# Ledger of designs, part 17: designed miniproteins, single chains, continued (4)

Each design is a single chain, and the fold is of that chain. pLDDT is the mean over its residues in the fold that is shown.

## One batch from the design tools (miniprotein)

Design m12594
Fold by ESMFold2-Fast:
Structure m12594 (fold): chain A 90 residues (1-90)
Amino acid sequence: MEEARRYLEEGRRALEEGRYEEAVRHFQRALELAPDSPLAPEALALLGEALMKLGKYEEALAYYERALALDPNNLLAQSNLGRVVNAIAE
């Protein structure tokens, strides 16, 4: 749990600093360590955001859908799902 949270925090920092590829790796590592934990919906939504920043809209969509499957009230996944669907359609 502690190590997974560490990767989540490093991913958030990388995302804030525009290091999107690094953010993706950190969030993937957090999910590998704690796939069935309360941090998983947040990590999935943030991974989707990093992928969206990289223009990987179809991958981002899949991660937002997974985040909502685990937590339907995840506001980050809900708002970004609309954005990524619109980006794919255009």
Scores: mean pLDDT 84

Design m12596
Fold by ESMFold2-Fast:
Structure m12596 (fold): chain A 89 residues (1-89)
Amino acid sequence: MEEELRKKAEEIIQRAKELRDLALSRVGEERLNAHPTGRKIQELLDKAIELAKQALEALKQGDIEKAQELLRKAEEALDEAERLAGTSE
């Protein structure tokens, strides 16, 4: 269980970083920040990374239930960011 949750948190962080890099390479940071959708994508990716990091801290403390809840929220934020990024071509 703990190892699976740790891998999930690491995967969320990696996916969020990859999506951020793709968005930045396609439109540049200035344009991404200027567009409402781009700003929302960045906020959701930052939220996903932060929640995944908090889940890793909860796992270090043995709080599996808290880690699961934080990872669910991180996945929701990442999924929303991916959906928005997919419509931006």
Scores: mean pLDDT 77

Design m12597
Fold by ESMFold2-Fast:
Structure m12597 (fold): chain A 60 residues (1-60)
Amino acid sequence: MPTLEEFLAHLERGDQAEAAGDTETAVEHYRRAVAIGIRVLGEDHPLVREAAKRLGELLS
């Protein structure tokens, strides 16, 4: 079962990849964070909304 720690780990890895200029890796980690976050915290949770916002910014 996915966990809050798993969600936070993917957010951190996404942030690290983005800072390194690795957009593809950042997108993959943010996608995983959103999927896990929806399941663990719910779609409307502030942390899930922030993950989705970061993903959207990289895909626009």
Scores: mean pLDDT 84

Design m12598
Fold by ESMFold2-Fast:
Structure m12598 (fold): chain A 62 residues (1-62)
Amino acid sequence: GPELYEATEDFTPLLPTELAVRKGDLLEVLRVVNENFWEARLVSEPERVGYVPASLLRPAAA
């Protein structure tokens, strides 16, 4: 299946292109844009897509 990541902390977006996440949210990473931000969507809300700081994401348990 898709590689899933878990948010290790809350993130509040400053830009409309960024995705709001809460600690413990599961995300599907769609694209690695650069070392600092990845494009992802929430597994719970798949219509919500945006950029998330890569530093707060860890691989979810397989």
Scores: mean pLDDT 81

Design m12599
Fold by ESMFold2-Fast:
Structure m12599 (fold): chain A 62 residues (1-62)
Amino acid sequence: SDEEYKKLKEYIIKTLKSIKNPNLARSNADILKKSAEKLIEDPEKLEEIFKEIDEEVKKIES
């Protein structure tokens, strides 16, 4: 459901925002992406989450 998708996305992004080390953020992003692939069947929603994950990692690397 859209509500479940929104909560999952917020949880993932919140988790990444709590990480300050770039290498740890990257490894956690890889794990979260694999988890999202198992939980999200909609390829458009999966692509959206992947982009947001990459954006958060980029912010930590900056």
Scores: mean pLDDT 81

Design m12600
Fold by ESMFold2-Fast:
Structure m12600 (fold): chain A 82 residues (1-82)
Amino acid sequence: MGDELAERLVKEAEEAIKRLEELTEDLSPEELRELARRLRELAEATRERLLALGASEEAARRAEEAVRRLAEKIEELAREKE
């Protein structure tokens, strides 16, 4: 279960990064920064939750990295919008 959830989360984050410009068109710079903050916090919590659900360390780290990467890209776009 945990590994499957981690894999899905990685795929969803990668898909979100690919569509990031579309996702950010209607969001204000403040809203984007808020989202990035929440995603960074969620990245750490995501690893812990996945490990608790029986995910491997590798799968949990991949998911954390994917969420962190998404947050970083959102922050970059927020700066460009300002």
Scores: mean pLDDT 81

Design m12601
Fold by ESMFold2-Fast:
Structure m12601 (fold): chain A 71 residues (1-71)
Amino acid sequence: SAAAGRELYEKHMAAMHRPVYGDFAPGDPRAPRFSRDFVVEFLRDPKRYDPTMPALDLTDQQIEDIAAFLS
């Protein structure tokens, strides 16, 4: 759910802000809109896109919930 995704984002995903949205917050109307598929792929392997990102040990359901919040 988007509510569960928001909680997971606030707890674990603040560090993902820059590689996904640059200097814009998720949901900012000036931020680029990313596809759900891109968000899911990025959450599964954030180090593939930015090697400084921490590895995320998330279930498929948690990834889906975060993607629903961000897309």
Scores: mean pLDDT 61

Design m12602
Fold by ESMFold2-Fast:
Parts: sequence; structure tokens; C-alpha cells
Structure m12602 (fold): chain A 75 residues (1-75)
Amino acid sequence: MELEEEIEKILVKAGLDPETARNAARAIVHAVEEEGISPEKAANMLRNALIDAGVDPETAEKVAEEVKKVLEKHL
């Protein structure tokens, strides 16, 4: 729960809608904790999703790196 909230806050700060940010945070945490996806792969998935959502590529890269750091600290 705390990990999801931290990721959600990062995504909201990047300009995502709160509901979209929450759904993305849940999907990332599920992929890492339940499916065993690495922080690197999860960060790449997030970056692609952010670009698809209309986030600037440079911002998407920075956000993905920040989320990767949070995931690596938790795991």
C-alpha cells in the first residue's frame, strides 16, 4: 500500500490525473510483487505508458527513473 501511494504521488506530480496515476501505480506494484517483473522492466513499461498518455518523452524518462529507484529500495 505505501509503495503504491509513493508511486501514485510521483505520477500525479508528473501531470497525470489522480485516478490514472492510482491505476498505473497499482499495475506497476502488481507486476513487480506478483509477477516478478524487474524494476528495470517495470520502469520501461511505465515510460511507454506515460508517452502513450501524452506525457513528454523527457518527463516520462525522469518519472520512470524515479519510480525505478523507489521499486529498487522496496525490493
Scores: mean pLDDT 80

Design m12603
Fold by ESMFold2-Fast:
Structure m12603 (fold): chain A 83 residues (1-83)
Amino acid sequence: SLDDEIRVGLALIYIGIGNIDMEKGDYEGAVESYRKAAEIARGVDLEVEAQALENLSIAYEKLGKTDEAERVRKEAEELRRQA
């Protein structure tokens, strides 16, 4: 549907913004962008949601938020098994 197409496109844009934030060392900004990407992709595209959560886990590790990183990594692994 058009809504699903728009949501996938928007989620990919937020993944891109998060990637830029990661490259410049803005790990807090990256967390915000990847979190938005995962929320937008939820229920629409398992692959994009898993990608956003995998990247979110790495950003959390960079912030020393190990428990948060492990939680979203496990969530991404579960989605990958369903995709």
Scores: mean pLDDT 90

Design m12604
Fold by ESMFold2-Fast:
Structure m12604 (fold): chain A 57 residues (1-57)
Amino acid sequence: KIEEAIKKAEELVKKDPNVLASELNKIADELKLSPKQAGEVMLRLIDKLIEEKKKKE
C-alpha cells in the first residue's frame, strides 16, 4: 500500500507538481491508508526525491 501510494504520488508530481499536496489525501483514502501511513508515504517520497537529486550530481 505505501509503495503503491509513493508510485502514484511520483507520477502526479511528474505531471503537475502543484497537485501533490491536494492529491495525497485522495491517494491515502483510495488505498485506505491511516494518517500515520500517509505521513510515512510523504516522508519516504521526500527521501526518494533527495536521493534522486544526489544521484544526478
Scores: mean pLDDT 67

Design m12605
Fold by ESMFold2-Fast:
Structure m12605 (fold): chain A 56 residues (1-56)
Amino acid sequence: MKELEARIKLLEGAKETVRRLREQGVLSDEFADTLIAELDEEIKKLREELQKKRNS
């Protein structure tokens, strides 16, 4: 449980980093949007796994 929560927090931090890099012009909008979408998908999977552990 704690490991899943830590991983979710890391991925959400990565999303904020990607947004900041886009704002700074380091990443293109298209590349940043792709990375954020991939991170959102991974976060969703981890949140579903965390929910299953609480509800099983």
Scores: mean pLDDT 81

Design m12606
Fold by ESMFold2-Fast:
Structure m12606 (fold): chain A 60 residues (1-60)
Amino acid sequence: MWSLEEALAEVRERLARLDPRDAAALQAFVRELEAKVDDPEVLDQVHAEFQRLLDERLAA
């Protein structure tokens, strides 16, 4: 299981490399995050960072 720090680092790294328009790849990564993060408070923070970075990538 990932810690908050590990999950946030993974989100930042993968979203920098993923095509923000590849819905299948993004959905697969969200499922991986849900499988690797057991704490719902950590998962909420990870989802918020994922959405923030995705929105930034789509706006750019």
Scores: mean pLDDT 80

Design m12607
Fold by ESMFold2-Fast:
Structure m12607 (fold): chain A 61 residues (1-61)
Amino acid sequence: MQDELKEILEESDKLSKLPDEEQREYLKKLEEEGKTERAIRILNSLASRGNPLARELLDEL
């Protein structure tokens, strides 16, 4: 039904447990692979959960 939203939530949860540098590297890799929409959805999920790095990266994209 909405499996994509579930994937984004699970991926953002895993990412939130990594150091800021690893979070930046992972998101940059998604952009390099042309998955910009996926990166933006993950960032929005992280930002809604109070992640300050995600808010910073959303301002850059």
Scores: mean pLDDT 76

Design m12608
Fold by ESMFold2-Fast:
Structure m12608 (fold): chain A 67 residues (1-67)
Amino acid sequence: SLEKALEKLEKEIKEKPSAELYLKRAGIYAKLGESEKAIEYAEKAVELDPSLKEEAEKAIELAKLAE
């Protein structure tokens, strides 16, 4: 489930935070229709690793469509 995936990501972020894990969290929030959280975590991912900008923008766009 998306909830279990989010819990797993939270544990991984606590142990070793990374831009990719923040982007994965943003993607899960996008699928849940939580656009504000998806945008927030996507922006955090880009701040840590600007190479993820295009992937983050796609996740944000999908979140807005998934209301």
Scores: mean pLDDT 79

Design m12609
Fold by ESMFold2-Fast:
Structure m12609 (fold): chain A 71 residues (1-71)
Amino acid sequence: MEAARELTRELLEKVERGEISLGDAINELVDAGAPLELIQRMGILFARRAGVGRETPAGEVTPLALEAPAL
């Protein structure tokens, strides 16, 4: 269990750096046999954050979103 928590933290850091997507991080956790509780918690946390801004935090989306509200 502790190893799964450490892996989760490392994956979150990679996601924050933009090295991998959150979906990729979750997939790595599932592949590593992380407990469902950790995976579910990550999903809830991300869903809560997504509620603040419904647009996906992707570079390709941001330029389009910037143009839309400008007009």
Scores: mean pLDDT 60

Design m12610
Fold by ESMFold2-Fast:
Structure m12610 (fold): chain A 92 residues (1-92)
Amino acid sequence: SGEKMSEAASLLYEEKYEEAIKLFKEVLKETKDDKAAQGAINFYLGLAYYKLKKYEEAIKYLKKAYELFKENGFEDKAEETKKKLEEVEKKK
């Protein structure tokens, strides 16, 4: 799923947010034992929903990313995720 992850990230960069979301959700289903990857995918899903102004969905995915990063010792990524979560919560 490394190829699908890279493709999903490219779609996000190209501002193809709905296509990126669909592909990230597929990659997330295939990712069962890699907590860092699960955290990153949930973070990117949160970013994509935020760009679509779907703030409730963005908050849900960013909270899941924060939980995954925090509980698994990814402190820098947890802090970055918390800052993005606070940014989204201020919008709605």
Scores: mean pLDDT 87

Design m12612
Fold by ESMFold2-Fast:
Structure m12612 (fold): chain A 79 residues (1-79)
Amino acid sequence: DPDEELFRRAMAAYGEALDAVEKFKRGEITPEQAIERLKAALAEIQDALAASTNPDVRAHLQRLLERVQKLLEEVEKAA
């Protein structure tokens, strides 16, 4: 199922986004580095959403996209 592969890729990108936020909160990376990683994760999830045709998978991808967008806003506000 191509949509399962797209979802796994998006979940991996989401995990990278969470790691970037935690490292930023610990002062291990700069705001600019965290923003770059979050934007990369957004692009990966957007690509998965554009390629997905399964409505249930698309709904999950939309939630991941919204979550990463919120994380990006939090980092930008904290910078």
Scores: mean pLDDT 87

Design m12613
Fold by ESMFold2-Fast:
Structure m12613 (fold): chain A 98 residues (1-98)
Amino acid sequence: MDKKVSNIITAHMPKELAEKALEDILVSMGVDPETARKAAKLAIEGATDKEIVEKTGLSPEVFANATTAVGLLNVAARELVWRGEFKSLEEAARYVAF
């Protein structure tokens, strides 16, 4: 898919939170912290999935799974904040990501 990854991971949350969520998920999947941070930063800056994979050396499958997970967290975090269960999207995203 040649679309910007940011379109998926920022649909219902701020860019800063989406970047952090993607980094944290990649680390939880066994990606080293520096590579995870680089991939998350590229994604939020509007790079395509192909560009991120090429520049980071990540498995396309690992990156696709992480991006999908962040997309699902967008919906879950928004609902938790709307219900008043969490005071911020960051708190809600941390809860659903772990």
Scores: mean pLDDT 71

Design m12614
Fold by ESMFold2-Fast:
Structure m12614 (fold): chain A 116 residues (1-116)
Amino acid sequence: SAREKAEKALELAAEASRLADKALELGPASKEGADMAERAARSGNREGGEEAYKKAKGESGRLAAKAAALGAEAAELGVEAAKEGKGKDALRGTGAAIAGVGAAVGGALAARRGAA
């Protein structure tokens, strides 16, 4: 349902934000991982996020890429919840999509700062 998609999207966005913070604490991500994570975040592309996760090197790179992938997935689910829902459920979906994009960008930025 739209509500279930919105709730799952918010949960994934929260997890993505936590992983991005952990990636920043553990050190630099690989340059390739950072670039892939940023591309996934910008496009809202869940498939691109999954590829970024798989190609990341080192633990900080893996966590940053996973954060970007989960954020992209959250954005996708939030958009679907907004399309399928009405009233409050559509608003929750929109909020979840925004949170997902923010978390994905956070992951991408964590990867970039780690790569420097």
Scores: mean pLDDT 71

Design m12615
Fold by ESMFold2-Fast:
Structure m12615 (fold): chain A 70 residues (1-70)
Amino acid sequence: MLLDAEAVIEALEEKKEYWEKKYPEAKELIEELAERAIEAAREHAGAPVEEAEEAILKATEEVYKKLVEK
């Protein structure tokens, strides 16, 4: 299965809105993680889903680590 980047991006945007409403304290973290995930998904459009998932997780891990190590 190849990554449908548009569908994944839409899903990420919906989850971002939900998380921001539920956890306004973490808004900046949610925005940064969502932006990185969307960027990684866009870069891996048409790639195998497994490869795209790995790239997305790696990109978000770097942001998460940077923010929690403040």
Scores: mean pLDDT 71

Design m12616
Fold by ESMFold2-Fast:
Structure m12616 (fold): chain A 111 residues (1-111)
Amino acid sequence: MELEEQAKEIAKRYGFDLVLSDDPRESARSLYLLLLHLIGQRAPVEDIELVLRLLSQLTGREYSLSTLVEDLRALAELLELPREETVVIDFLEEEDPELLKAYENGENYVP
């Protein structure tokens, strides 16, 4: 299955309206918001990794689970996202740092 179709199926499972267009910047912004939504929903590591792979393909950069927090901050700057869209990263680092560490280790979060 193509990465775009897999991302659409993930978005559908989590009730997210994913917008993929011929504009890679618009598609990357929508995928970034999907990625934040999935992290907030405690999605399995495989879903997070798939969205990171598609973001890597669209941006021409390599994103991975091991650098998730750094890549989230770098992507927000690259995509010129407003603070209101990125404040959830700060919230997750404060409220649920174990979740982010689990993803960076390639593991599902276990409370």
Scores: mean pLDDT 77

Design m12617
Fold by ESMFold2-Fast:
Structure m12617 (fold): chain A 86 residues (1-86)
Amino acid sequence: MTLIVTFKNVNEKGKALAEQIADIGRSGGGTVKVERKGDTITVTVTNLDYVGYTSALLLLIGAELDGAELKITKSGDTTTFTVTFP
């Protein structure tokens, strides 16, 4: 599976979450690309396994419960998340 997560308006919590998603991507056998521009971090994971994908989903939903804005789009085998911190 391919997972793309764009974190916007990142604070220290957002930076930590981006690193956790990258670590899940690497542990799940995926290829990880991290791009940082200002207060935006984009993590792209290709060839992520099923377990890693599920772990990433749970963390991202957790961020929404903590007050971040979460937007999800799905196209084929690619799931894109946009997480905007307050």
Scores: mean pLDDT 84

Design m12618
Fold by ESMFold2-Fast:
Structure m12618 (fold): chain A 56 residues (1-56)
Amino acid sequence: SAEKRERLRQEMELGVREVELAVKLSVAKKEGAPEEEIRELEEELERVRREIEELR
């Protein structure tokens, strides 16, 4: 149905955002970014993952 397709699309968009944030976090850690930047990325990643769980 259209409603299920829309939810799947939203889940996929959040999944892409999760991958983007995970990559940014990995790069930040490898490059020795400031602790506040790493913490901010970790918090954003946790929020995105929580939102994905809410859609399931």
Scores: mean pLDDT 84

Design m12619
Fold by ESMFold2-Fast:
Structure m12619 (fold): chain A 60 residues (1-60)
Amino acid sequence: MIKKYTVKEGENLAELAQHFGFGSVDEFIEANKELNPRLLEDPENPERIKVGETLYIVVK
């Protein structure tokens, strides 16, 4: 399913992956890259997810 989610202060890719039941950041990106193409940007850039950003997340 797909859920609308607003990124909160202190959250990062690892925390979002864990929160939505993914085993890793890579698994989260693979499932969500089509709806969230920014996740394919520079993997060293923590700004791939910004506080207050609204995402449509594919959930297991």
Scores: mean pLDDT 70

Design m12620
Fold by ESMFold2-Fast:
Structure m12620 (fold): chain A 74 residues (1-74)
Amino acid sequence: SAAEEAALELIREEAATLPAEARAALDAIVDAARESAEAGQAKAEEAGATLSDENKRLMLAAIAAANERFLAAA
């Protein structure tokens, strides 16, 4: 839906401010989520297993910021 695409684009915009590893992981999650929720979840689990704690924290902060922007626009 248009709302789902808007939410994913906000996540991608926030990801642009991240270190390369965290940004690449979040971009991969967004791309997978466009195919299906299950694919997005699988990529998120992969990122959780492979990223450093600092990069995971930064990724979660970017998602939270995107969510705040999405809710403010609704």
Scores: mean pLDDT 81

Design m12621
Fold by ESMFold2-Fast:
Structure m12621 (fold): chain A 55 residues (1-55)
Amino acid sequence: MLLSEEEIRELIEEIRRENPEASPMELFKQAVLRLAEEGQREQFGLLARLVAEMA
């Protein structure tokens, strides 16, 4: 099942809490790895937009 926008936002927030000094690019890399491991490749475009919005 594909993750919702809300679930992806929660994932980004979790990674940010674990890595408070991470740049948006580093957050994106970590989230891409987690999504790829879960088979969620279709969500990479949504993830990119959400990370850009969150700076």
Scores: mean pLDDT 75

Design m12622
Fold by ESMFold2-Fast:
Structure m12622 (fold): chain A 55 residues (1-55)
Amino acid sequence: SAMEVQKKNIEQHRYTIDQLRRQIARGEAGELSDEELARRRAQLATVEAVLKRLE
């Protein structure tokens, strides 16, 4: 159903957000270049915007 598809999409985006937040935290600890950290932050903002539209 459409509701089941929406729930799965929300869960996938939440998973992606959690992964990006963990990567950003490691990057802030010095594990990523400034360019890679900026890219992950931009990706997080994009995924959060998509999730907000799905909710």
Scores: mean pLDDT 85

Design m12623
Fold by ESMFold2-Fast:
Structure m12623 (fold): chain A 61 residues (1-61)
Amino acid sequence: SAQELFEKAKELYKEGKYDEAIEYLRQAITEDPSLVEARDFLVELLRKLGRYDELTAFLTS
């Protein structure tokens, strides 16, 4: 489920596995676009990592 994908992303984030966390967040959002928590987490993570091109693409898609 989208919630399980989001929980996995948070676990990967705690482990410092940021690229894997981003992949799981994108999958969670694809499964449930209304899961605002996952969207907010992805936005903050991309901002924290300075991945502004990816952030802009996500926000303007």
Scores: mean pLDDT 85

Design m12624
Fold by ESMFold2-Fast:
Structure m12624 (fold): chain A 86 residues (1-86)
Amino acid sequence: ATLTLTFKNLTPEQYTAEVLRAIGLELDGYDVKIEVKGDTLTITIGGLTDEQLQAFLEEARQLQARGAAVTITQDGDTVTITVTFP
């Protein structure tokens, strides 16, 4: 499965943490693409298992519970999670 994570309105600390996490996944052998446009960070991860994808979905739901605006869409085997921090 492929996951596209889009983060908006990140603090500098949150931005650094998400970029480091993405780099860690690339080093672990996942197909990772990182794109930055203004205050928007987009990370695309290929090669995820269903279990790994569910972990990201649960993380997104926890961020929503903490006040972030979260949208989740699915098209085939691609899941897009958009997170906008308060």
Scores: mean pLDDT 84

Design m12626
Fold by ESMFold2-Fast:
Structure m12626 (fold): chain A 70 residues (1-70)
Amino acid sequence: SDEEIEKLKKSALEVYNSLIPDSKEKEKKEIEELLNEWAEKAKTATPEERKELTDEMNKKIEEIFEEMKA
């Protein structure tokens, strides 16, 4: 449901915001944009499509975290 998707998005945003320092505002915004895009697409997706979208989003977020470590 849309409600469940919004809840997952908010939960993920809270977790990532707690992990990323305030000095990395650009990266925080980029992750927020990825989560918003995921939520929009997930609301019209099947469960199978939603799994694929989630995996793709997680890969992009992992890439951002790796770039922050460099």
Scores: mean pLDDT 83

Design m12627
Fold by ESMFold2-Fast:
Structure m12627 (fold): chain A 68 residues (1-68)
Amino acid sequence: SIAETIAKAVREGHRDIALLGASVAYAALKSAGENPELLEAYRKGMDALVAGKDDEAIEWFEKAAELE
């Protein structure tokens, strides 16, 4: 899944690529009218990445992957 790929990028230290990927995915999913819970998981993951909370970001993107 896209969220699994983003979580892996965070684990591998590719934070900028992970944030870019999450932002693009979030915009696409929001435009498609996807599940609000999935959108919230992506948003919380992005907020955690911006705050430098990588472990928290991974947990949110893993939750998003379960909802995909």
Scores: mean pLDDT 84

Design m12628
Fold by ESMFold2-Fast:
Structure m12628 (fold): chain A 80 residues (1-80)
Amino acid sequence: MKDKEEAEKYKKEMEEHLKEAEKAIEAGDTKTAQAHLKKAFDYGKKAVQYLKKVDPEEAEKLREEASERLNRLGEGIEKA
């Protein structure tokens, strides 16, 4: 269960940094947005690693979702 708790912890960190990246994009602060996307990527990777130990299928879903969200926000930075 510790691996599941760690996965949820890192998923929450990823979500917070994705939220901050979206706010920075809306403000036109591309440097801050890029920094938050980098942190979201790192936390997302850790969340997937821990989740894979307890639920490989959910880990792949999280990986797909995180990749899609990171790519979408990256496109937003280009337009900001």
Scores: mean pLDDT 81

Design m12629
Fold by ESMFold2-Fast:
Structure m12629 (fold): chain A 73 residues (1-73)
Amino acid sequence: RDALIESAEARRREGLERLRATLTDEQIRELSRRAAENALYAGTADEEEAKRLEELIYEELTNGKNVGLRVER
């Protein structure tokens, strides 16, 4: 259960770490924009949410440090 989720999260984190090492800031921004546009097009986010998603993805890929506190509920 949690072990499987942790393995998936670890693989995703490792993938993001490699992307951060290989991609330029401009390429990371482009990927973030495309992800946000795809969410908007799929109807899973409105325009404001898409812009917020773009910034969140960009910061996750470029910073990786400011995680904040994880709180359940």
Scores: mean pLDDT 65

Design m12630
Fold by ESMFold2-Fast:
Structure m12630 (fold): chain A 65 residues (1-65)
Amino acid sequence: MSPLAQVELDSARQVLKMGETYEKQGDTELAKRMYDLAARLARRVAERDPEAREEALRLAEEAEK
């Protein structure tokens, strides 16, 4: 996995956790924005790095649930 893909996946995971935090607090609008951002970041990684594709797509699916 490239260093860029690793940084982008780490960022996507952090954004997903932010979404989970907002959802737990009842802030559905902020949670949705964070989940959308996490999914976009993960999909970009899947497009750029074939070795990261499976992990990135799993993260995107988790963010979309």
Scores: mean pLDDT 79

Design m12631
Fold by ESMFold2-Fast:
Structure m12631 (fold): chain A 58 residues (1-58)
Amino acid sequence: MLEEAQELLRAGKPEEAIELLEKMPDSPEVYRLLAVAYGMAGKPQEAARYGGRAVDLS
């Protein structure tokens, strides 16, 4: 599932990656990918929020 989210991000489909990641349990990798996906979607405040959570869970 993480690999599928990464593939969606590589394909330029951040909205689909977000939908997949939101269904996964909380983990540093999930929050890191959510931060990347929101950044690509043009939502820098959401990206910063999830990036901070990824660090806190590491």
Scores: mean pLDDT 78

